# Designed miniproteins, single chains, continued (4): the designs that were tried, part 72

Each design is a single chain, and the fold is of that chain. pLDDT is the mean over its residues in the fold that is shown.

## One batch from the design tools (miniprotein)

Design m14479
Fold by ESMFold2-Fast:
Structure m14479 (fold): chain A 70 residues (1-70)
Amino acid sequence: PEKTVESEAQGIVEALLATSDWSQEQQAALIVHALRNSPFPVEELLEELERLVPEEFRPALDLAKQRLAE
């Protein structure tokens, strides 16, 4: 039950896998919300997500990165 950057990123991926019927914009919003509400640095979580996220969710991850850079 120790929360790590890896376990947090894995939780976000598992949430994304449940959202196959969502738009890319909705999936990106989920990623942004999870990253902003995490106690971990956004940059470290993004690095881990880039390793774990399935290719089908890459467009949503790219949108989330654009929104976080603003």
Scores: mean pLDDT 81

Design m14480
Fold by ESMFold2-Fast:
Structure m14480 (fold): chain A 84 residues (1-84)
Amino acid sequence: VEEAKKRLLETVKEILDELVKRGEISPEQAEKMRKEIEDAVEKEDFDKLLELVNKYITDPVQRFVVLAEAEELRLLLEKEKREK
C-alpha cells in the first residue's frame, strides 16, 4: 500500500514537472496541485483524488496513467481490509 502511494505521488510529480517545463502551468500552481493530490492520497479520499486528477491533469494519456495507478491503490486498500 505505501509503495503504491509513493508510486502514485511520484507519477503525479513527474507529470506536473513536465507541465511546468512545457510552460502549461507555473511552478506555484504545480506545488499547489501536488499538495492537494498528496493530501487526498494520505486521507485515502479517492473521490477527491479522482476529482483533482480530472481537474488538473488535462492530457488524456497522463490522466489515464494516474487514474490507473489510483485504481490500483484503491484495490490494494480494499484487499488489505478483506484479508483481516
Scores: mean pLDDT 76

Design m14481
Fold by ESMFold2-Fast:
Structure m14481 (fold): chain A 98 residues (1-98)
Amino acid sequence: SPEVKKLVREVVILGAEATLLGLLLRLLLRTGELTEEELEEIRRRVEELRERLEELERKLRELVENPSPLVQQQVRDARATIEAILEEAEEGLRRLRE
């Protein structure tokens, strides 16, 4: 359905946004140029993506009883990316505060 296709596109775009934020975080952490304020901003942006993914997953389940394995994989991959970035951001904040 058009509604399912729209939600799938939004999940893919969200996964790409998370991946780019993760790359940015890792590059800035490696250069030592990242401030606590900038790191907290990246963490807030990733938390917003987490909330959006939860809403998209809920809407997808309401429209489709059994989403395709590929769609389920896209949701799992986006979630894994978000969780990994949040862990990296928390570790980065801990190190900056020491």
Scores: mean pLDDT 83

Design m14482
Fold by ESMFold2-Fast:
Structure m14482 (fold): chain A 71 residues (1-71)
Amino acid sequence: MQEEIDREIKVALAIIDAIVTGLGMGREGVSPEEAAETARKRVREKYPDLSDEEIELVAQAARNAAERARS
């Protein structure tokens, strides 16, 4: 239970950071793909225990945020 809660918190924090990063990068004109790659690298370094699926959720959040910021 506690380990699952800790994991959920890590994923939530990583997603929040990815959204903030994606919005910033998108405003600078960086592509959604580059924002996603940046988020993927950062989350792998900061939270190496997260699954590939969780990392892709983080990357997708950054990509969507960057796309939104460029609209």
Scores: mean pLDDT 80

Design m14483
Fold by ESMFold2-Fast:
Structure m14483 (fold): chain A 73 residues (1-73)
Amino acid sequence: SAEAERRRQEIVDLLENEIDILQAKMKENSDDEKTQAFLKIQLENLRDTIELYLRKGVITPEEAERLLKKIEG
């Protein structure tokens, strides 16, 4: 349904935005080892969430691949 497709897109957009925010924070705090370690854990948690959503069919394989590539840089 159009509603289900919209909800999927909203989830993808939220995940992409969170990756962008975390990557921006890592860039802003490049010399802070403790902050870098914390943010890397947050990115790994996002990776796990993307993998879970792929397994449950919440997002498509193409969307998951794009988001995971974005995390890798």
Scores: mean pLDDT 87

Design m14484
Fold by ESMFold2-Fast:
Structure m14484 (fold): chain A 76 residues (1-76)
Amino acid sequence: MDEEFARLLEEALRLNREAMERSEGDPVEGTREMNDKGDALERRGEEAGISGRQRTLVVSTVSMGAIHYAAASVVK
């Protein structure tokens, strides 16, 4: 519920910040890693009974981290 949703969202935001800090790394591997972590958080949300809308927000937050790796590959 609200507390579990907040914890998952906080974890997704942490992963996104880590992706920003590691944006100079391999963009292909970084994107793949972020997608795998997003899938894992979605499964945890489903097991915790979190709504589909809240799970979508968590996964979207992790996916923003993947975009940081892709953007870095254009500048480099």
Scores: mean pLDDT 71

Design m14485
Fold by ESMFold2-Fast:
Structure m14485 (fold): chain A 70 residues (1-70)
Amino acid sequence: SKAQEIAALLNEIAKLAAEFRQLETDPQKIKEVTELVNEGSRAASAGDIAKLQKIKDEIAKKVEKARAEK
């Protein structure tokens, strides 16, 4: 169902954001990811799955970059 897909995407976003905070100490980069998480919550409330997927992918790219910079 659409509700299950939204819940799954929000869970993935939360996990990626938590991982980012373990890898990154830069306050500006942490703020950027926090803003993306908040945008994801708004997209979920609007039922915008396409926007949720884009936000998840953007946070995932930031996590991948943070892992590479270790």
Scores: mean pLDDT 86

Design m14486
Fold by ESMFold2-Fast:
Structure m14486 (fold): chain A 89 residues (1-89)
Amino acid sequence: MEKKEEEYLKEVKKLAEEVVKAGNANDIDTAQLKLREIDKIVKKAIEEGFSKEFLREVAKILREAAKKIKNPEVKAGAEELAKRIEKLV
């Protein structure tokens, strides 16, 4: 994986942790905002020709985050984003 892809994965991991924190605090608006930020990063990565390996790792990060989320709406949002990304690989 290219160094730039590793740096984007680090940012996605940070945002996913923020989604978990917001979801477990029942701050749905903040969690949805952070999920939208992840979606924008993924779209930019696709435009820049990032690898299918990068997309698989992003989906994995979102799946792992969803397991830690107690709020059902935020959990569903993370799982749905992961499913959308999985369809791209």
Scores: mean pLDDT 87

Design m14487
Fold by ESMFold2-Fast:
Structure m14487 (fold): chain A 66 residues (1-66)
Amino acid sequence: GVEVDASEITVAPGETVADLIRRLSAETGVSVAELRRIARELGLAPLDAPATLGDAMALKMAIRSR
């Protein structure tokens, strides 16, 4: 299925949206460019803003739906 395990939905203290995108790119094999496109389509905060668990969940769900 396209379900995301709760244990995989994490944000490190001080992690920005840009840092989250780089980490998810490394974890999933999806390119940073594609994740930035998805983040823009989802209306996520600016790349230098603090990342939230909601941002991580939205990106992981979008990746699993591809």
Scores: mean pLDDT 74

Design m14488
Fold by ESMFold2-Fast:
Structure m14488 (fold): chain A 83 residues (1-83)
Amino acid sequence: MKKIEEAIKEAKKAIEEGKKAFRDYLEGKISKEEAIKKIDESIKRAEESLEEAKKYGAPKEKLLELEIDIGILHIMLGVLRLE
């Protein structure tokens, strides 16, 4: 349980950092290149933590929530790369 909770927490933290980078770009606080780098790094960290949560036997509902949020980061990254 504790290892699952820690892995989920780290995944959520990475996801929020990626979402913040996208918002900071839209608000003119960071460059497109910085936003792309931060979102890409956030996706990698979130995917690593998701794999740890899977290994520890996290519930499917929690894994699905993380996979959806990681998918949103991929969409954000794609939007920036097409812009």
Scores: mean pLDDT 86

Design m14489
Fold by ESMFold2-Fast:
Structure m14489 (fold): chain A 62 residues (1-62)
Amino acid sequence: MLPVASMPPGTRVRVGDVVEVTFPDGRRGLGVVEEVRGDTALVTVRYEDGTIRRALATGVLA
């Protein structure tokens, strides 16, 4: 299963955009958007320890 991360509220993203994502454990990373599906994006995230992983990013739309 892909990990789930949060994007900044109100973020509108397109494929190729760089976004900051925050995981429920408080870990942050920079993600490159690979795919957009409605209210979620598939991102490739580089963590501060140098590891690279795919994640699902959700935005809070108010």
Scores: mean pLDDT 70

Design m14490
Fold by ESMFold2-Fast:
Parts: structure tokens; C-alpha cells; sequence
Structure m14490 (fold): chain A 71 residues (1-71)
């Protein structure tokens, strides 16, 4: 499974802006793995380093790239 440009933007919005609407859109799309990635993005904001690594793997990004999105 590969995230589309739109889905990657939604993940970014959740990570950077704590965007609940983007989170709900991922859920409505029926993308269980992307929905869980959005959940992991919330955990990342809480300092969960394992969530950062898992989100990066699912999104096809590096942990450093995820951290860049947080800033």
C-alpha cells in the first residue's frame, strides 16, 4: 500500500497542525494503515520515539523527515 499525495498531505496536517479534520478524512477513506499512521502521528507529538519510526516506515519516509514535519 502506498500513500497518495493527498493522503501524505493529510498525514502532514495531522502531524504539524494536530488537524482533527485531516484525521477524520483518513478514517473515512477506509485506509486502516494510514488511519493508524495518523494515530501514530499523535503519539509522536507525545514524544513516542517508537511511533516516529513506525510512522516513517508506513509512510515511506525517514524518522528525520517526520521530525522535520513537526517543525
Amino acid sequence: MQPSEEERKLLRDVIENNDKEAYEKLKKMGKTELYESAKLARDVKNGDERAVRRLAELAGLTPEEIERMLK
Scores: mean pLDDT 68

Design m14491
Fold by ESMFold2-Fast:
Formats: C-alpha cells, sequence, structure tokens
Structure m14491 (fold): chain A 62 residues (1-62)
C-alpha cells in the first residue's frame, strides 16, 4: 500500500493551502485535492491509501 505516501502528499497540500491569500480558495483547493487523491487510490485498489486521505480530511475539517 502507498498509504504513507498519500498521507504525506495530502498533509503537504493542506499546509501549502494555508499560504493562499483567499482562505475559501485554499479550503476548496484542499478538499478537491483530497477527493482526487482518494479517487486515484480507490481506482488502484489501495483501500489503505484511500483511508489515509479520509483521516487527513477529518483532521483538516476538525
Amino acid sequence: SMAEEYRAEAERIAERAKSLPDPELGRAVTLIAFATLRNIALQKGDEEAAEAIREVEDEYLA
């Protein structure tokens, strides 16, 4: 499974979005990226990677 790689990329995307001048844009881009990464993981049959993305999203939205 590529769960750790997907988690690290999701966390990096969320952190990078904090530097965007528009917070709503940053949130939108982050959520789109999470959905895209999760869909790629699911398409590849990597359920652990898809779950890692969901965990990062839950932490981001908390």
Scores: mean pLDDT 86

Design m14492
Fold by ESMFold2-Fast:
Structure m14492 (fold): chain A 75 residues (1-75)
Amino acid sequence: EEIIEEIKEELEKLSKEQQVRAYTFVLSLLGYDPVAARAEARKLSKEEIIERTVEAAKLLTEEQQKQALEFLKSL
């Protein structure tokens, strides 16, 4: 889907620290604890953060996916 592809493209432009923020934000939209999500993301490589963030984003509603994309563009 186009919005998921845009999310992936924006993630690939980000530094590891920005990718950790992105992952934490997406997981928080799904109801996960942001502190735990951030700690987990720090253990991952940049490539693994992108893969997991994209998979998590697929579980979001269309409205939440748009919020995530806007957040990524603000980083």
Scores: mean pLDDT 85

Design m14493
Fold by ESMFold2-Fast:
Structure m14493 (fold): chain A 82 residues (1-82)
Amino acid sequence: MKFEKVAGEGEVKVEKSADGKTYTISNIGTKPVTVRITADKPTKVKVERYKYGKLVSEKEITIDGSAEFTLEPGETLKITKL
């Protein structure tokens, strides 16, 4: 699974769990940023969005090719492979 900044002036930090199942993507900048997540095969993931450490949304999606997410300053996405 590949992560890339595709738009915006935000600053992105990406962390991978030791088991390789969870990725944490944070906008640590002061501007919005859009990140693209690319999967080599259709991959079902749980997406949790945090705003300043508080869980604000949770959903399950299938990444078939790629999916894009916009992160506001202080937002973090936790992406867990299912």
Scores: mean pLDDT 84

Design m14494
Fold by ESMFold2-Fast:
Structure m14494 (fold): chain A 68 residues (1-68)
Amino acid sequence: LPALSPRARRIVEVALAHTAATGRLPSVAEIARALGLSPATVRRTLAEDGFASLEELLKAAVVAEAEA
């Protein structure tokens, strides 16, 4: 997994916790609310770290966590 920014790492943690609790992927708005950010900031963070979508970031992060 390429090195994630601290903000992208927080997005992953919140999204994985939400998925574990609800059984579904959170929306960008739900992540933004949990982190105290705007939805635009969440989308920008994904793009800056080279991910086209939240799902892409989470798939990469889940693989990395499973290998640890």
Scores: mean pLDDT 74

Design m14495
Fold by ESMFold2-Fast:
Parts: sequence; C-alpha cells; structure tokens
Structure m14495 (fold): chain A 60 residues (1-60)
Amino acid sequence: AKLASLIKSEKAAAEDPAKLQKTLDDLRNSYLDLGFPEELAEKTARALVDIEKAEIGKLK
C-alpha cells in the first residue's frame, strides 16, 4: 500500500525531471545562440525551469 504510492510518486517525478531537463537544455541552447555567456544562459534557463517546477507542484 504505502510502497505502491511511493513508487507511483517516484515514477511521476522521474518523468517530470526528464521533461524539465529537456526544456532546460533547449532554453540554455537558445540563450547561447543569442550570444549569452554560458553562466548567464544556464542561470536564466534554470530560473525558468524552477518556475515550471513550482507550477507543477501546485497542480498536485
């Protein structure tokens, strides 16, 4: 019972991180193409991913 619920939660989290990681990579590459320094591009992409992560957390 408890274990099954934890497995479902972990599986959902594993899918969410994969989707968020792809979005982060796409955003980072887009900012790099615009001539942003690597550090700034990564910070900007990560900030946007954190916003999406917070929004997903509110939907549960």
Scores: mean pLDDT 64

Design m14496
Fold by ESMFold2-Fast:
Structure m14496 (fold): chain A 87 residues (1-87)
Amino acid sequence: APPLSVEELRELAEERARELELPEEVVKTIMDALEALENQDYEAFEKYERKLLGHILAFLAAGEHEKAAALIELMGQLGRAARAQKA
């Protein structure tokens, strides 16, 4: 499948945040990662990817497997979009 655009990723993130009632801090980190990607600020993007990984690990430790899975999906799509920008 082709990589998602930043706009499509924003829509996916907003949908997942609503459906799973993701905490505001998690949503902010996702939106910050999307903004960094839109600006091609890959240093900031890597920082937010590390922060998202921290949230994934916290959800897994709490037994919040559905929230963790959603963040793993979003991180995978963010990485694919970043790779497509660099190609």
Scores: mean pLDDT 86

Design m14497
Fold by ESMFold2-Fast:
Structure m14497 (fold): chain A 109 residues (1-109)
Amino acid sequence: MGRKLELEIGVEIGLARIALALNMPELARKQLERAVELIEKGLEDEDPEVRLAAARMAPEVAREAKRVGDRELLERLKEALEKAAKEDEDEEVREAAREALKVVEELLK
């Protein structure tokens, strides 16, 4: 199940990069918003493999959100990752969320 989420997020990231190359930043933001929604939902999934995949994909989405200048998407990722890092029942998910959170916090400086 985590592989499907990784592919869905990867498609949105790829489309956002293409939109930016074509000087279409509004389209890139919309695609990255979809990627953030996939991460937020993935972090709340019943399957720990899906939650782990969401946490691990978050840094790449965060870097693209920084590139398009969307601070709101970075703040949304921070909130979701902070919750997962503190509350997730799976230690691997908490660890991945902490690592991802560090990247998001660096990008918010």
Scores: mean pLDDT 89

Design m14498
Fold by ESMFold2-Fast:
Order: sequence, then structure tokens, then C-alpha cells
Structure m14498 (fold): chain A 107 residues (1-107)
Amino acid sequence: MVKVTVLGPATITEGGDATVRVRVEDPSGEWVGLVVSPIIDGKPGDATGAGFAPPGAEVELGAYNVDREKTDGIAVGGLRGDVTEVSKEALEKADSIAVAPVGPVAP
């Protein structure tokens, strides 16, 4: 089973660029597709980032055009194989979803 673990809070810049660090695990040894989406009012917003990583990797993922004032967290969905479409549907199909809380405003 694919497993995604967040390694700390997400950082969101004043310009709306978000970054989150995750660890990816899959006992099958297959590479894991990753989808990044802001959480707004407890629901995934538009997916704005993607990645592809080998099992056991720790990766930094970006998402763009994130509304910091409306964003409760950054969701990362892991699925088997590559992400062919960056969408809410890809996040809903994810085998594992982890949510990073939004960190404090960078000075």
C-alpha cells in the first residue's frame, strides 16, 4: 500500500507559493505519483502541484497560486504510477493522503 507522510508544516509565501516535504513508501517497489492540493474549508481545492518519486524518498513538493488566508492545510495524495492529470479527482483516487498544517507567516 502506498503511504505518504508529511515531514512538517507547509510554508506558503506572500506570493502564494507553497512547499511541503513528504516521505513516500510503497512495499511493491514501484514509483509513486504525488498530487498537491490546498485544503479550503476542509475540502481539497484545485490541485496545483505534482511529483513522482521512488519508494523511500523524501521530496519537497511545490504548489502555486495558494490563497494563504483561505488555506487550512496542504494535502498530498500518493497513488501508484505517474500522475497523468493534476486534479481534485487524482487526489480523491489517491491510495494515501497526508495533510500538512500551514506554518506561521515567514518574516
Scores: mean pLDDT 75

Design m14499
Fold by ESMFold2-Fast:
Structure m14499 (fold): chain A 68 residues (1-68)
Amino acid sequence: GELTEEQLREAARESGASLETVRAVYEEILRGVGASPRTLEELAKKYGESPETVGRAARYILRYMGEA
């Protein structure tokens, strides 16, 4: 199902990414572009995060969605 605001905040805390970054990753997953390495690198550049941090955020999001 769709993630709650609390689940997005938990993904932010667990990954170390900002909540803004986590929301952006979640939106790209919902658009069907997924958590591809290219998308994660582009989001890392846009939001001033490391690719590793954005990758962690994507993994938590996918686990909460039951997709990981």
Scores: mean pLDDT 79

Design m14500
Fold by ESMFold2-Fast:
Structure m14500 (fold): chain A 80 residues (1-80)
Amino acid sequence: SDYEKGMEKARELLIEAARRYFDPETVKQFEARLKKVKSATDLGVEIGEMTTQLKEAGASDAELAEWARVGVEALEIIRK
């Protein structure tokens, strides 16, 4: 379905972005959780958890803003 294709595209976008900010083990754990996501709400929760981890890791305001932009783009893909 178009929704399933959108969800798959959103997961790919988030995983690619996560590789820029997180270590390979954290990215693998994130990818495993994203594969269990069934809704835009659940996707938003997973994005929020990664935002928290990025903040705890001492990410810059610029890195946090870029992660937030990717998160919004991923959610918009699902809503369309």
Scores: mean pLDDT 84

Design m14501
Fold by ESMFold2-Fast:
Structure m14501 (fold): chain A 82 residues (1-82)
Amino acid sequence: MTEEALRIAAEAVRELAEEHGLTEFAEEMYRKVEEAIRKGDYKEAAEIIEEGIRRIAEKTGESEEKLRNRVLSRVHEALAAR
C-alpha cells in the first residue's frame, strides 16, 4: 500500500468512527497512522488502520468485512482518479 492509500484509508476509518460517536478514538488512531507513515513504517500504519476497523465493528456490532470494504472502496476510487 502506498503512503497516499494509507492516508486515505485512515481518513475513511476516522469518518466511520466519528459517525458512531468515537471521535477521541478517531483522532488518536489518525495521529498514530501519521506517525507510522512519517517513520516509513507502512506495515505499522496498515495494522493501525485494521485495528481501527475492528474497534468500530466491536463498538457498533457492524460487520468488520463490510467496514473494510467501505474503506477499500474509497481508497480505490481516490487512486483511480490519478
Scores: mean pLDDT 80

Design m14502
Fold by ESMFold2-Fast:
Structure m14502 (fold): chain A 88 residues (1-88)
Amino acid sequence: SRQAEEQQKLGDYLLQQAAEARARAEKAEELSGVDLHRGAQGALSSYRRLQGLADMAPPSIQPELQALADEAQARYDAIARQLQEQEA
């Protein structure tokens, strides 16, 4: 049916967007080794994008996208902690 095709296309789109956001999160972590402030901003942006994708996801793929968002949040929290430690 057309509705099933539309749901499948939405799922495929969200998973592709999540893969791209995850790649940006990994790049932000790499950048944090050189520039913690820029790395933190990139990691936060990627986490927010992944959380947004999880929030709009169908129930069938929402746990998978939420796991990617949780991973990106942990990555951001680690970078943010390093940034706070530089001010201590």
Scores: mean pLDDT 84

Design m14503
Fold by ESMFold2-Fast:
Structure m14503 (fold): chain A 92 residues (1-92)
Amino acid sequence: SQELEAQAAKHYVEANNHLRMADVAINAGDFDTAFSHLDKAEEKAKQIKQLASQAKDLGDNELAARLFNMAIDVEVEIGVRSIKVAVKIVLP
């Protein structure tokens, strides 16, 4: 479905915008704002996974795999930033 692919692309762009805002907050030492943006990026990854499940239910296994991989890419980037925050809190 072209519509599912377009919706996933929108969520992916929004997730990356939140990851960029998290980077700005991390560099400023504003960890509360950083976690707020990481939580919003995670919410977008969950929405992409829901679209992947819908693609699978429609029998489009190739689209489902691509959308699931997009969500995993976002989750990996959240994990990297969460570790960076933890290191900055422990090691000034």
Scores: mean pLDDT 90

Design m14504
Fold by ESMFold2-Fast:
Structure m14504 (fold): chain A 67 residues (1-67)
Amino acid sequence: SLIERLKKVKEEAEKLGLKAEVQRLDSMISTIEKLKYEGKDISGVEQMAENEIKRVEELIEKKRKEL
């Protein structure tokens, strides 16, 4: 699920000290969970979350190559 992918990327970002990215991912998770609970459309937030996952994954790879 999208939430599980966001949580996984958040955990990897947290290990690398990417605090700003962790905060953004956490906010997205909270927003998606709230919207699902309320039965609201999540399509716009899903696209933003997919883009943020890709961005953070690129930062994680870059950080790992510098170690």
Scores: mean pLDDT 81

Design m14505
Fold by ESMFold2-Fast:
Structure m14505 (fold): chain A 90 residues (1-90)
Amino acid sequence: MSLEELLERTVLLLQENLDTLSPEDAARLSRLLTQVLELVQKLLAGQATDEELDEMIQLLDEMRELALRNGLDDLAEAVEELKKEVEKLK
């Protein structure tokens, strides 16, 4: 699966589960996803620095932990796959 396809899957899984989350967790996951989207756009443009790749990995780790705490196993899996693709670029 491409980086873009994994990102689209992550977005869809979050949207499908927003109603099952607390308002606080929904807001936090949405914020983390927005930051990841901005970094992926830089990465696809060939403009991402190694430090920005590290930031993206940290954001993805936070998303995965939050997804797991809420029982969103499919979202956690998609985020982990996205993280692995980013790690391959270092």
Scores: mean pLDDT 84

Design m14506
Fold by ESMFold2-Fast:
Structure m14506 (fold): chain A 88 residues (1-88)
Amino acid sequence: MSGLSEEFAEVLNELIAYADEHARTPAEAAAMASAGVSAALALHEAGKSLEEVRRAGLRAIELARERGATPAAAGAAADEAVAEVLAA
């Protein structure tokens, strides 16, 4: 496995851990992690830096949490976080 792939996997694990630590229920943790992972994957596929990938993932988790941590909120949060980071 390349260093970049390992570093990306570590960022994903960090996002999942962050979601779990800040969620009130396992269902909320899953929705928040889904938002973060989706945003991180989109930025990684766009060739963005690991810092931008991590920033988008964390932002998506926060937006999903603010919107009630539902699956619908997770999708919208991921899209918004990706757009916000790509615009910066």
Scores: mean pLDDT 83

Design m14507
Fold by ESMFold2-Fast:
Structure m14507 (fold): chain A 69 residues (1-69)
Amino acid sequence: ADAAVAYFFSLPERAKMSFVDYMERQIEEGGPGVQNVVDALKKILADPRFADLSEEVQRKIREALEKAE
């Protein structure tokens, strides 16, 4: 999960949005990787860099995580 978190924060804003959309789709489809995606999203949400993200990216991450809960 830590490598995925580091990769996410290295992305430009547009790519961050696409990456969250990909993660949300994995959660919605219920594939075998869902727990890894949920763990990565929870780590992103808990990361101190989360506050530096745009409001739109923060909202999409929260919405994707809520679909898993």
Scores: mean pLDDT 78

Design m14508
Fold by ESMFold2-Fast:
Structure m14508 (fold): chain A 71 residues (1-71)
Amino acid sequence: MEEQKKLEEEERKKREKNWTKDDLLEVFAVLSDPDVEEARARVDEMLKKGIITEREARNLLEGARFVAELA
């Protein structure tokens, strides 16, 4: 549990370093209006920019897909 807190803090700091207002809007766009092809392309761009990790990318794609199925 303490190990997870340290990893989460490091991951948060890494994201905050790389995240701008535009990057936050990009994440929101992926989650709120997921065209599966567009969501995948945006997540891929965020991975290239280092805004998110591979694990976070998978979770975002899974989340976007889940939201799309509900819409």
Scores: mean pLDDT 63

Design m14509
Fold by ESMFold2-Fast:
Structure m14509 (fold): chain A 68 residues (1-68)
Amino acid sequence: LQKSNDPDILNTLKSFLTDPKVSKSSQYDAAGILLWNPSVAARKVLEEVKDKVTSGHVREVIKNFFGD
């Protein structure tokens, strides 16, 4: 996977994770892109959305990444 340090891409991924109309599979893919990105910006997005993700499974994956 390519690094997604573009603010527009990061903002799109954030919106995907918090939109209840987005499928669980698409939210999982969005979370994966952020989790594979080593940048501080991607880490910050994950921290902002970890309690707001609409898919319970994806939320659990993100929280486990942070040791929550």
Scores: mean pLDDT 75

Design m14510
Fold by ESMFold2-Fast:
Structure m14510 (fold): chain A 100 residues (1-100)
Amino acid sequence: SMGAEEGAREAEEGARRARRAAEAGDDEAAYEAAHEAAEAAERAGRAAEGRAGLGGEAGAGVGYTAAGAGKAAGVAGEGGAVGAEAAARGGRAAAAGEMA
């Protein structure tokens, strides 16, 4: 449970950093924070037992995909922030499912 909770918290921190960077126009920092959030959600998913882990893995996948799509489209800041927020939700779902 601690591993999933820590991953969820790190993904939430990454999402906050990605949104702040996007609002500041720092597309590179937003993209990096999105990758950090996705990695944290993936760790939360791996730490969770059974189907609870799928939320973390799915959130990480959306995070990577949205960040990459945003970069390719020239909107890396917004794409990163949206991706990081999806990763944070997935990481939290993994932690919540483990506790249930």
Scores: mean pLDDT 80

Design m14511
Fold by ESMFold2-Fast:
Structure m14511 (fold): chain A 103 residues (1-103)
Amino acid sequence: MLEKVVPEKLLEEYKKEIKEYEEKLKKDPNDKEAKKKLAEAYAKLGEIYRDEFKFQEAYKYYKKAVELLKELKDDPSVQKLLEEAERNLEDVEALLKRFGLEA
């Protein structure tokens, strides 16, 4: 997308959402909806960082998304999100290896 200001604003918005859902999970660690929303926000941060060629940050956030979604494997509604997050994580890991960058 055309303006560098837009990715920065989106990063701030998703970081705010992450903080909100992390606080919800601190109060109720078994809140499946909060885990799902937090994983979605992590995946979105991973996408933004990947598009900015910040592959180490992208890897970190995709990995967090995958870890949360794996905890929700008993919920069929998260299967597609998990598959997408795992694919994106593998793609970023391959990019890190190709560019000689470690996560």
Scores: mean pLDDT 79

Design m14512
Fold by ESMFold2-Fast:
Structure m14512 (fold): chain A 72 residues (1-72)
Amino acid sequence: DPSREMLRRLEELARRKDVPGLLREYALAVEEGLLKVLSGRSETDPEDPRRGYVELTVETDGEVHHFSLRVE
């Protein structure tokens, strides 16, 4: 199942904090129609505007998944 394999890769990349790999896989999954982006947000750390996090809520195979990564 391509959707399940893609989710597995996204979770693995997120756990490893591989930001470039994570962004590339998100882009490919959206382009292939494997992921539907329901919402996305980014927040700047109030203590350091160079830091923050990105959070995405996506749907695949009728299931909703949440991904977050910290940017520094």
Scores: mean pLDDT 69

Design m14513
Fold by ESMFold2-Fast:
Structure m14513 (fold): chain A 96 residues (1-96)
Amino acid sequence: SAALDRFVALALELIDLIRSRSLTPAQAAALLAAMRAAIAQLPDAVRPTAERTLKVLEETVAKFLAGELSDLELEIEIGIVHLEIGVLLLLARKVL
């Protein structure tokens, strides 16, 4: 699905910007908005899982921008987001 591929690509770009410590509030707002728009184009069966993935990433972004994450905590949060993306991709394969 083009919408799913776009959602995943945006999530990975956001993670890369967090890991490189280069993410700005403006970039975060734009990328999260683009991910929300991609979810609107997803099939109903995968939408709740994509919404959960976005929520986890929104929470990680908020903590990162607040300067609340140590290097270890940041890697743990990124690991959780990668796991959520993995679950979304597995679900998408079963649904179609």
Scores: mean pLDDT 86

